# Designs tried in a protein design run: designed miniproteins, single chains, continued (5). Part 66

Each design is a single chain, and the fold is of that chain. pLDDT is the mean over its residues in the fold that is shown.

## One batch from the design tools (miniprotein)

Design m18279
Fold by ESMFold2-Fast:
Structure m18279 (fold): chain A 86 residues (1-86)
Amino acid sequence: SEVEKRVQKLIAEKKYDEAIKLLKEKYPNDSDVKFRIALLYYEAGKYDEAAKIYEEILNDPGKQLVGKEVVRLFYLKAVYDAKKAK
């Protein structure tokens, strides 16, 4: 899709905040897109923001494309890196 191509270009240019904004504007209620947004916060060094979104995904009772065990690993890594950065 056009949105996906634009997101990929922004990520390649390390424009993570712009990529996050675009994903939030186009897919505000998509749980699978939340995982991608959390990955982009992590890549931007915003570990606390990434951890918060991973935790929201883990507490979502709905089915998701990314397995919750994978999300838990990313959550733990983000929490660890957030503590290390302080």
Scores: mean pLDDT 82

Design m18280
Fold by ESMFold2-Fast:
Structure m18280 (fold): chain A 84 residues (1-84)
Amino acid sequence: SKEDIVEAAVATLKEELDKQKKKTFSKEEILAIVERALARTPGLTPEQKRRILEKTKELLDKKPEELTKTQILNIVRKALEEAL
């Protein structure tokens, strides 16, 4: 259940990132893309989506201003594991 939701969210996030056709993303762009990916992920409550976004923001605060797709996917996976 939790593992299935994490994998679905990560897969949806990867699709949203791939649509942008960019190599790096700003923190503001990342948060907007993550919010869209979570909105498309089935099985998440509004409260769970809020917690995941808050945890993602916390993890991003300690990172450089621009991040690669791989770095973003790793950060959001960690946020999902900790928030769910």
Scores: mean pLDDT 86

Design m18281
Fold by ESMFold2-Fast:
Structure m18281 (fold): chain A 75 residues (1-75)
Amino acid sequence: SMDKQFQIDNEISQEVARIYREAQGDPERIRELGDRRLAEMRKAGAPQDVIDRFRTMVEVAVNGARLRAEQRAAA
């Protein structure tokens, strides 16, 4: 069960990292891509625990991108 959980967590982390790279740090684009993936996961019947973890990681990515965007705007 621990090995399975590690694999799921790693897959979620890699998907969020992919979204972040594709969005090139644009917080709106991260949210857009994250929301699309969440909708796909819900439609596919993904467990709520997986959905919640993915959503949390997307929010962290959006917040990080927003801070970077604010720093760029201040420069």
Scores: mean pLDDT 82

Design m18282
Fold by ESMFold2-Fast:
Structure m18282 (fold): chain A 65 residues (1-65)
Amino acid sequence: SKNEKLLEIKKKLYKILKKNGFSIDEDEILNLPTDILIVIIEKLIELMPELKDELNELLKEIKSL
């Protein structure tokens, strides 16, 4: 379902952030509204250009839902 795909995208974002040293609560990411999630990913691309390809793939997946 659309909700299951969104949940998997949020879990992928959490894993990327933890791998890069972010101290973020998983529940905070899982409870983000889609519009806010998009804004956060776009800002992360600006702040961490080394993750641009991974984060753009997540953004593409969200926009295809």
Scores: mean pLDDT 85

Design m18283
Fold by ESMFold2-Fast:
Structure m18283 (fold): chain A 65 residues (1-65)
Amino acid sequence: SEEQQEVNREVAEKLREIGDETQALLDKIGVLSKQRREAEAAGDEAKAAALEAEIEKLRKEAIAS
């Protein structure tokens, strides 16, 4: 029925929005992970630790959603 199509459309739209937000978060974590590896390679332990903390913050935000 048209009512079931409306409900399915709304659910699909919300899932798409969640998917887009999840992908953006994963992309951000990817960038930070590359920067962390570069900091580790450079021997900058303080910068690597700060980047790891930022990654962990984003990871926790994803789990809490």
Scores: mean pLDDT 79

Design m18284
Fold by ESMFold2-Fast:
Structure m18284 (fold): chain A 84 residues (1-84)
Amino acid sequence: MRKKYEEKAKLLEKIARDAGEALAEMAYSSYKLYDEEKAEELGEEYRKKMEKIAEEKSEEIRKKVEEEYKREEEERRREELEKE
């Protein structure tokens, strides 16, 4: 059981991580247009931080989705049982 949720959480984690990387690249490229030398150093540091944030956020999202899914299913089962 919960296999569908596990797959969903895993997919969501991957999406969040990929989105974070894309955002970091966009920020870096736009900053590069302003000041190439400074952008290179800051871009690398910013990209690294965004990657860490994406990883932490993906884990946080996974936990949040897991708890929300559990609560939803628990409430539904509880209602169904009480309905009888």
Scores: mean pLDDT 67

Design m18285
Fold by ESMFold2-Fast:
Structure m18285 (fold): chain A 65 residues (1-65)
Amino acid sequence: SKVSVETALLIEASALEQQGLVRGRIEDGKIVLTEVGEDKEETRRAIEELIEQAKKAGLEVVVRE
């Protein structure tokens, strides 16, 4: 279900936040990611992987700088 997938994606977003790559939050049922990592290439790869997983689950992700 979307609820279970949302929880799993939040855990992944939290892990990226712990690595200092993004800041994650839920806003209007969407996962909002803010890019904060100094290594832009690594940060973008991590975000792109999360977006692909979210797309397959039908969950929206918003990326902000």
Scores: mean pLDDT 75

Design m18286
Fold by ESMFold2-Fast:
Structure m18286 (fold): chain A 84 residues (1-84)
Amino acid sequence: SSKLEAVKQTLVETFRTGLGEVFEESPELQALAERILAATSEEELVAETEALIERAGELLGVPPEVVEGLKAKAREVIAELLAK
């Protein structure tokens, strides 16, 4: 459980740092980050992380193909972090 909590915190901090003001000025992205923090399983964590990536991509005008690639990368990173 402590490992899941550490991964959740790392993901939210990564999005906060990477998106900067876009994150700080978006109540919607902040709400999606809270859903990541509320995840109780790897499956939920992946789903909520993908939801945040999709919405951030829409707000930043990222093409859908690139968003799908970022979601796939996030799944791999989450699996790797939880396996360590």
Scores: mean pLDDT 86

Design m18287
Fold by ESMFold2-Fast:
Structure m18287 (fold): chain A 74 residues (1-74)
Amino acid sequence: MMSQEELLAKLRAELEALLAAGVPVEEAIDRVDQRALATLLRYHEEEGLSEEEAVAWAEAIGRWLREVRAQHEA
């Protein structure tokens, strides 16, 4: 299982790759959000990540994605 920091770094790299490939910002954010949720669900069910940890990681990822969205709305 990756750490929260490692997962966030991987998701940032995936977002950057999608944007570089010409994927619209909203679609890129949605794809990354879906990958994050699927990964956290798998970690909770298969890797022993607690519900409390999964919620904390989801909050950190959600905060980052809101920051990305805000940057592209301005």
Scores: mean pLDDT 82

Design m18288
Fold by ESMFold2-Fast:
Structure m18288 (fold): chain A 82 residues (1-82)
Amino acid sequence: MSREELIARVEEIRARVREILAQLTDPKVRAMAERDLATIERELEVLRDPSASEFEKLLALQVAGASLVVMESALALEKAKA
């Protein structure tokens, strides 16, 4: 997978986390989403660094993906709690 492909995937993850943040109503859960969004932005900086190793780039994608899984779960739990 190229750097450009990895950046595109993480940008898609960022867009989804932003969509989730717009739907969240609990202030504590919103704060978690904002922190995860900050983490994703940091991983995008790693991917944009031409000196980043293949391992660092793949790890950045994994970290962003894990943040998305947590946020999808948080949204589902918030909706389930009424």
Scores: mean pLDDT 84

Design m18289
Fold by ESMFold2-Fast:
Structure m18289 (fold): chain A 70 residues (1-70)
Amino acid sequence: GEKVLLKVTFPDEESLLQALNLLHEEFGDQVEYEVHREELTLIVTVDKELAEELKELLLKHIPGAKVEEL
C-alpha cells in the first residue's frame, strides 16, 4: 500500500521513550522509525491506512506530542 512519513516531536525525552515503547508494542514490524534523540523527534514510516490509528494512539498517550505528515 501507499506509505506516509510522519514527523513526531516531543516536549521531553521521557515522552519520546514512551512513544517508542508504544509503537513497538502496538505495531511491531508494521512501522519503521528513525530516532533523532537530540531533536526529540521521530520520523515514522507507516502505511497510509494505519497512519490515523498511529496518530490517535500517540496523541491519546502523549498529549504534548506534535504530529505532522511529511
Scores: mean pLDDT 83

Design m18290
Fold by ESMFold2-Fast:
Structure m18290 (fold): chain A 55 residues (1-55)
Amino acid sequence: SMINPNELVGKSFKDAKLELEQANYPFDGPLVTPADDAVIAKVEQRGQAAALFFQ
């Protein structure tokens, strides 16, 4: 199933990562690995990848 990246906003990194991996949707995070409970503040499309931004 295709995911809507806007629905990832407000989710924890752990939950968002699972959804992205299950959808086989590539994603980019910050250079430092986020904590599992870090909350996604914004998602940005970069080609086929979702760029994740955190609070």
Scores: mean pLDDT 78

Design m18291
Fold by ESMFold2-Fast:
Structure m18291 (fold): chain A 60 residues (1-60)
Amino acid sequence: GIFSKEVLDEVSSQFPDVPREELEKKLEEVGKKYSDGEISYSRAYEVELKAARELAKELS
């Protein structure tokens, strides 16, 4: 995704036991939605952060 490094660093610090690879896959999925025009650039960080945190909570 557009903000994948920033989101990964933030979420990994909050959920250190969650595999980084799983978070990266989720952010790639969100990046595809951005490329397909389903989300705007101004919303991309918020959408990526929410998606990664929700996955991290499920895997915790």
Scores: mean pLDDT 78

Design m18292
Fold by ESMFold2-Fast:
Structure m18292 (fold): chain A 93 residues (1-93)
Amino acid sequence: MKELIELAREALEAAKEALKQGDVVEAAINLLGAAQYLILTGDPEVVERAEEIQEEVLKALRDYLLGKLSEEEAAKILEEQAKKLEELLKELE
């Protein structure tokens, strides 16, 4: 469990850095990685919250790649999902 939480934390930090650089795709990929590591913990409460974040990130990434969301709109959604992941990780300390 600790290893998966640390990998999720590292992926979240990479996503936050990508968001600062305006790299929506890299941010989304790293947020998906963070959510996936939390899903792999197998804790039902953690898995449910991580799956909800994963679904929102996938939807934002898909809509961005299809030209349905601007970079600013996609970044806003990804920033909100990053905050939710940060809150979830803080609760697991």
Scores: mean pLDDT 88

Design m18293
Fold by ESMFold2-Fast:
Structure m18293 (fold): chain A 94 residues (1-94)
Amino acid sequence: SMAYKVVRKTRTTIDPKNNKSTIQEEELDKVYPSVEDVIKDAEKELESMGYTVESKLRRVTEENGQERVIVSVTGTNSDGVIVTLTYQLIREEV
């Protein structure tokens, strides 16, 4: 069955009040049946950390017959901290 495999997941944290930004790559050996399931998982993660989801973006590209998707979900908290979860996905047979 065709599914979306996570090739890379990153967490970008921006704290404007403290002039601090971090980018962390997170290990995620996970396969999703749809891009919508990736977005829902990201929303749940942000909400569980006390962030309000502000934007959800996806970009679909094809290279050499292979579908690639980048998903970015951004949330903010009451302290003005901004977190973006970015997933790089490849559609493949699993």
Scores: mean pLDDT 87

Design m18294
Fold by ESMFold2-Fast:
Structure m18294 (fold): chain A 99 residues (1-99)
Amino acid sequence: WRNQALSLLQQIIEDEEQLKKEYESKGDTAAVKEVQKAIDFYKEVIEKIKKSTDDSEILQLLMQVYGSELYAAKTSENPELKKLYEEHAQRIRDLIRSM
């Protein structure tokens, strides 16, 4: 499950890096900052998963990411980012259910 968790979080970062570039090209500095904070959070989680030797810790980290995505979807004022966060939350939930 560790490799599946790492792969999913890397895909999420790639999606957000692409969207960040689009916002940078549009001069949307608020959206760029919001996306960068999300990317930084996922990178921290990836490092914690890499250091983990316990599947229960990996599950707890994924549940934290899931909760963070749901909160971001609820609180973001950007409709495009809301949809992206909801999609990422669903992908994380599906992985958790498969563990």
Scores: mean pLDDT 86

Design m18295
Fold by ESMFold2-Fast:
Structure m18295 (fold): chain A 59 residues (1-59)
Amino acid sequence: GSLTGKTKVFVAARELGLSDKEAKKVYDILQEEGYTADEIARLSEEEVKELILEAKKKL
């Protein structure tokens, strides 16, 4: 469900050295871009990290 995709983003963001505040902003950007939590839950860890790095450029 929705919580699984959100957890996946926060775990990957922490591994990339982002703060929890940055992780939340990145997650909000991904939701605005049309990524649902369920879609994110279906992505690999590497695909989630790629999305985080692209979204971070918009911070």
Scores: mean pLDDT 81

Design m18296
Fold by ESMFold2-Fast:
Structure m18296 (fold): chain A 100 residues (1-100)
Amino acid sequence: SMEEAEKEAQELIDEIVELIRKYEEGELSPEEFRKKFLELVERIEKWAEENPDAPSELYLKLAVAVHEAREFGLENGVLSEEDLKYVSELIGKLLALASK
């Protein structure tokens, strides 16, 4: 349902925010942050595939959250160039879905 899709999207956003917080508070190593962030990126890609007709606002909110986490990871040197490219591809997919 649209309500379930919105709830799942919000849970993914909340997990991204919590991941950044845990890293800033020293609760995660760079390797743990990278692993958990890439797992979240895969879960968001799957959510988008399973919800192709979700409201454009949900794709935009996810794209913003993923972009902010990508920039955080880049600034802290915890993401490789390959990781950054992969995450950018997901952001592009989310923006394309928002534009339909």
Scores: mean pLDDT 90

Design m18297
Fold by ESMFold2-Fast:
Structure m18297 (fold): chain A 95 residues (1-95)
Amino acid sequence: MEEFKKLQEEMKKRRKEEEAYIKKNVPSDLDLGKKYFNKKVLQKFIENPEPWTIEEVLEFYAEILGLPVEEVKRLFKENKTLDEMFEYAIEKKKK
């Protein structure tokens, strides 16, 4: 009985190590979105190094998230963070 509990604890530890390995080597959809966003921000800054207008920010987020500009505008009015907007876009793609 006690050896079975020890085996279960070792299996749980091994599973946590496998989950840590997966998280390290397989980026989440959110992490991939953030990397793509940063690359696009840098590219746009190189091409137009002037301050972004709110309309340019909304259009850029709409392009990155694959959402209509009006929906992105609504999310901004609801004071959603960029991370929350990426999660919303990922969930909407599953539907």
Scores: mean pLDDT 63

Design m18298
Fold by ESMFold2-Fast:
Structure m18298 (fold): chain A 67 residues (1-67)
Amino acid sequence: ISLQELKDTLAEAEKLLAKRGIKAVFKGEEVPRPGLISKVAATVTAALILHSAGEGPKELVIDLSPP
């Protein structure tokens, strides 16, 4: 996975969350690694499923740090 692929994935995540009124905040260093794109996708999917819940739906912190 290239840095560009990671950046494209983060841009897509931000746009998907913005459609629900959620601001994406990325934490940690943008280091491409196996599973990071899957982690981002899973986090975004969970947020979209739970967007009507008691989570602070205006902002979602996506942690990019290694496991």
Scores: mean pLDDT 71

Design m18299
Fold by ESMFold2-Fast:
Structure m18299 (fold): chain A 74 residues (1-74)
Amino acid sequence: SLEELKEEAVKEIEELMKKLAEEGKSKDEIRNEAERFALQLALRYKREHGLSDEEVRELIEAVKEKIEELLKEI
């Protein structure tokens, strides 16, 4: 389901952002790399699961909100 894909995407983003923070990356670098990864992930899910353009948009929006939330903790 789309909700399961959102949860998986958020988990992958959390793991990436934690790694980048541990490597000493700045908030701007973490945001840029996480957003780029989110776009790549959404395109992969579109290919593998046949997501609509609206579902891809919802996935990207959910992940971007999570990126900003996690950046407050760095």
Scores: mean pLDDT 84

Design m18300
Fold by ESMFold2-Fast:
Structure m18300 (fold): chain A 90 residues (1-90)
Amino acid sequence: SAAARAEAATPLAEKALELAEFEEAERTATPERGRLVLRNVKDGGEIVVTAERDAEGKAVLTGIELTLGKDEKSAEAARLLAEALRIYAA
């Protein structure tokens, strides 16, 4: 269920935000596609999330791309946040 996915993903997202600070650098949405860019405020690393509408009209996650900066804690936070986003989207 969506509630079970949120319950599994939320601790990962919370841990990520304890390790590093991210800001929403970009958000774009059309009826067919969404794109979100989260940027690490310390090292400029980015998480790019893309979603598209499937053949049934359901929004599905199509990609998560990480551009990791040089800070080790920030890199771990980005990986944890990306995993949380994948779980939310499953």
Scores: mean pLDDT 81

Design m18301
Fold by ESMFold2-Fast:
Structure m18301 (fold): chain A 80 residues (1-80)
Amino acid sequence: SAMEEIRRLTLEQFRLLAASGGVFVAERALKKGKKDLAIKQAEAAIRLAKDLLKTSKDPKIRKKAQEVLERAKKILEEAK
């Protein structure tokens, strides 16, 4: 039904927002030398992004989830 489709898309948008926010927090934490916080937030964003890539059929959500995944992986590399 249209209502179920709207609910699924809304949940995917909220999960994407959470993942994007996590990466933003991780990037700022890394710049401030808070490596443990940066790692924790990047790992959480990776989990959310991977779940979106597995479950979403929406190409815009998939593209943004892939961008989040790439940014979060870069943070983990820089936090060494």
Scores: mean pLDDT 87

Design m18302
Fold by ESMFold2-Fast:
Structure m18302 (fold): chain A 66 residues (1-66)
Amino acid sequence: LSPLEVAERAISSVDGVGPEAARKAAQAILDGNLDEAVKILQEAGVDESTARAVAKHVADAVRRLA
């Protein structure tokens, strides 16, 4: 499974995050832009603390696959 697929699946499991937002946030994490990923998740209705935690957990998981 690709790092993008792992990131997208993890983000899509967050309540309230639609597939478009999940894909955009996953791509931002792969690009190394965690701030952009947090912003995308907040625009999807996720609060800042949860968005930051999700972005960090997904980034850590992606790094373990590399």
Scores: mean pLDDT 80

Design m18303
Fold by ESMFold2-Fast:
Structure m18303 (fold): chain A 68 residues (1-68)
Amino acid sequence: SDAELLRRITEVLKERGPLTGRELAEELGVSPATVSRALQRARERGELVNLEFRREGRRTVYSLKEDR
């Protein structure tokens, strides 16, 4: 489920710090498209209250707001 995937993304970011979508996908054992779709749906529902993302050149880096 998207909720379970979002929970795992948050856990990985808490332990590993800022990661790209590709790095998150590798850690979670899913495709980068799966990560992107889940995050997009969570954004549309207003469920990304503790996550931020920034574009750094050709990649998007995800982090917890508390890691700023």
Scores: mean pLDDT 75

Design m18304
Fold by ESMFold2-Fast:
Structure m18304 (fold): chain A 58 residues (1-58)
Amino acid sequence: GELERARLRIALRIHERFLKENKPTYTPEEIIAALDELRPEADEVERKAMDRLKSQLK
């Protein structure tokens, strides 16, 4: 569904970001920070996916 596709898009953006930074491993804090930085450019469905991921990591 839309939420699952939004979740995959967000995961891809975070993955691409960390690949550019040459990071082989990610901490929950790093993922949360990346989500917060991506949030202003996200659509409403993507923000819902971000909020769920952020909750799961805490």
Scores: mean pLDDT 75

Design m18305
Fold by ESMFold2-Fast:
Order: structure tokens, then C-alpha cells, then sequence
Structure m18305 (fold): chain A 65 residues (1-65)
């Protein structure tokens, strides 16, 4: 399921639908953080890494506009 969402974002970027790709990427990372928190991963380096990755993804998509 996570793989399917990642592939969808990639396809949108390839199709030049950067606004939709950015929106899905933001939702994908937010959901991932929520799931990790629910599984007991709190205040860890992993959560910080996910946040950094989300910022990089947004900057990458923004740069393509």
C-alpha cells in the first residue's frame, strides 16, 4: 500500500502534475508519521528523518515548478 502511494506520486511528477504530486507527497509523509507514532515511535531520530525527507521532497517538487 505504501509502495502504491509512492509510485502514484512518481507518476504524477513524470506527467508534469507537480501540484498534485506535492499534495500527495505531503499527505503520504503525514500519514507515515501518524502510523509510526501509533506504533510507539515517538521523539526519535526516525521521526526527524521523516520530517527532513518531507522537506526535501517539497523543495524538489517546488523547484520543478
Amino acid sequence: KDIEEALRIEKLVQEGKFDEAAKLADEFYRKRVEEMRRRGVTGSKTLEDIEKEAKKQKEFIEKLK
Scores: mean pLDDT 67

Design m18306
Fold by ESMFold2-Fast:
Structure m18306 (fold): chain A 82 residues (1-82)
Amino acid sequence: TAGSTPNRVEIEVESESADGTVVLRVTVTSGGDLAGAVREAWARVEELARERGLRVASGDVTALEETPERTVLVLRVTLVPA
């Protein structure tokens, strides 16, 4: 992890279903180390899934915004009971 590069990972629960399925919105912001930010995001998703007894079923890129100052990547991650 690049300590001076502004990497930010935000995880928000979009929906929870009666069958235990959880849909997450994962927003990754990077000022240069996008690969590192994405690795951090997936590590946090996997930890959250493990803590809840869930597993990752799918992950899709829903938005990508690139500017000279930052890259913002939005993922939709579906977790299902393990």
Scores: mean pLDDT 80

Design m18307
Fold by ESMFold2-Fast:
Structure m18307 (fold): chain A 60 residues (1-60)
Amino acid sequence: LPESTLDSAYAAVQRDPRLAPLAAETFESFGLHEAAAAFRALAKDPNDPALRAAADRAYA
């Protein structure tokens, strides 16, 4: 991972939304339950702009 596990997980989802479930597990393992939930929701509908905005907000 380039810099941090969290940053790498977020960057990976930005390029390949199929990785959202793996990113969610990563966030959950660090106690970021809100971010994990947001990325799990994004994994179900990666083209929903509201879910993308929610995931970005939960991570930031």
Scores: mean pLDDT 74

Design m18308
Fold by ESMFold2-Fast:
Structure m18308 (fold): chain A 90 residues (1-90)
Amino acid sequence: SKEDIVINIVRMQFKLAVDEGRAREAAGVPLSPRERKILETFERITELIDKGNVTAEDIINVLKQSAAEYPDIKSDLDLLISLIKNRIKD
């Protein structure tokens, strides 16, 4: 389905960001607190997708939870929610 395609793209993009962040830490470059919060959110979402039977609404709910918990990245997460909703709408 189109939703499955969007979920796979989200997983691919979020996993790439997490892997790049981990590679930076392994090379001795520390993550900022802001970067850590974003990557922890992305990792939670990729782990959720990997468990299977995940909907776009499940992904959006994790992003909403992180936005409520982390005010400093709320605007970024709200933008991601809007982009995901837009791509699924068709």
Scores: mean pLDDT 87

Design m18309
Fold by ESMFold2-Fast:
Structure m18309 (fold): chain A 95 residues (1-95)
Amino acid sequence: SALKEKAIEELKEHAERLRALAAEEEDPRVQAWLEDQARYEEALIETIPSWSEEELKEELRQQIAILEEQAAHEEDPRVQAFLREEAKEYRELLE
């Protein structure tokens, strides 16, 4: 599936970027969030091959909603920006 291959490649590159950002991050709360998000994306990459395209699209839609809700309640502007950027990247995968 072209969608699954694209999602895996983009999530892999993004998880690597999150890991690199976490290694340079001095704020332990932001570092923990970056590491947690990288772990989620790494787990998602392993799961995607077993899903249908419809299941992948549903998971991405659910995750977008979760990220947008978290951003709405996030008090740290740096974490809020990261949450919104993540939601944007997942929306782009659905296009």
Scores: mean pLDDT 84

Design m18310
Fold by ESMFold2-Fast:
Structure m18310 (fold): chain A 84 residues (1-84)
Amino acid sequence: MVTTQTLAESTSGDGETLRVQKITTEDNVTTYKVVYYDKNNNVLSVHPMYPVDADHVEVTSSSSSYSNGSLVEGPPKGTRFLIT
């Protein structure tokens, strides 16, 4: 069983949604990611994160990716999200 937990969510004025997600697999492998969605809930980009302390996860590299033929910029390196 794979469990996905949304730790934080933010929606922009353009209808784009950012979600910070914790994913735990049946093998107890835990991964963190930030996922950007467009106004139609299509995934625009996915960026890995790692825990830096008990309450925060951090983006370890700045990245941009292409989705639906458009360049989507990820959050800058060092961006932290509260995971309470």
Scores: mean pLDDT 66

Design m18311
Fold by ESMFold2-Fast:
Parts: sequence; structure tokens; C-alpha cells
Structure m18311 (fold): chain A 76 residues (1-76)
Amino acid sequence: MPKVEVLEETDTELTLLVSGAKDREEALKAAVEKIREIYGAGKKVISKLLKLEKVIDPKTGEEAWLITFELADVAA
């Protein structure tokens, strides 16, 4: 199961590190599920994928995915 770590959170952007994903699609799915956990009761949704980059996790030395999303309020 991919592991998702929140690296940075602002009012308009969220940056996540996804470890243990075999490909880009699995990494994106895990990131979206994490966003639902963080904002599931809130009024924020993913409006745009800003960055998706394959990186090396400095803690494990394994491949990971660095993903940044733009967030928008559901009401407007």
C-alpha cells in the first residue's frame, strides 16, 4: 500500500510525497485518497495537478512521487 506524507500545505496548494507506488497512476490514486482524508469534511477540492515528479525519498533511498495539487473551495 503506498504511503502518503504531507510535505507542505497552504490555502491554495498541497504537496505530497507518495512512497511505494509502482507507477504514476497508483501514486495519483493514493494522493487523491489522502486529500479526501484531509478535506473530506471541508469545502476544498482538487482543481488542478500542478506538479508530478519522480524523486528519491531521502529517508529510504527508494523511488517516490512528489505531487503538488491546486486546491479550490467547493462553494466557488
Scores: mean pLDDT 76

Design m18312
Fold by ESMFold2-Fast:
Structure m18312 (fold): chain A 91 residues (1-91)
Amino acid sequence: MLDEVIKKYEPEVKERVEKGEDPKESMLEIYEKIAGRSREEVEALSEEELERLRERAREAAARGDPEALTEEEVRELATAAIAESLRRERE
């Protein structure tokens, strides 16, 4: 569902990768652009705020219709994706 929004940025990701950029880094930059927040801003969120974001993202994703997502829900999904990526890097 967030994948449908990300598809609009596939040409930009492809161009960056062809220039020698890391695909993971390019994707994170796209998530930052969609969320309107930097990685540092997402990392500064409390665990309570992150849990609330994950819950809202889950509810939005469960709706099953990507066109029914609001701009705010899309930003929340992107923010949750950044938080998940950062969490994996922390192990």
Scores: mean pLDDT 70

Design m18313
Fold by ESMFold2-Fast:
Structure m18313 (fold): chain A 107 residues (1-107)
Amino acid sequence: KVLIVDDSPAAQETLKEALESLGYEVETFSELPEDVSDFDVIILDIESEELLERAKKLAEEGHKVLLIAPPPIKEKFDLGDLVSISLNAGASVEEIAEKLREALEKL
């Protein structure tokens, strides 16, 4: 079961469709819930340093964490050893699914 945190409804829908095409059960949230124990993988769209710090904590606690980080975020923040992907504007669901599949294999 995969958790997606993204504040954009359009991004939530696209990411959910891509992951469901890979056979995952997906739940989407605009904010990171306090209890993530029901999820095998946590996918976070990193828009802030605060969310990145929370992502690092979850990974340190043993959660499988994948970051979606646009190039400006990757350049501005040190993502450490966290697995991250960048999504191109206008990428198809199939292209997004392939990037997610490759990234999930690294977790």
Scores: mean pLDDT 78

Design m18314
Fold by ESMFold2-Fast:
Structure m18314 (fold): chain A 79 residues (1-79)
Amino acid sequence: SPQPLSVELMKEHLNALLDDVKETLKPTKDQLEELEKALEKAKEIAEKLMEENPDKAKEEIQKVLTPVLSKIFKETEKK
């Protein structure tokens, strides 16, 4: 079975992703709030699934994060 450490590592990765997006893409307040909501949902998925099915947890987290990240990326593409 996956250790509780796997959940904490995933949460750490999600927090690092938020910081990286803030620095790299410099999202608006609204974009940031949407991303933070997606990250909270991703953390909930990690807590529920990482211990019983880590592969499914990663897939579900990607499904939650990908649309939000894609939207932010497209909306910041104005160079």
Scores: mean pLDDT 77

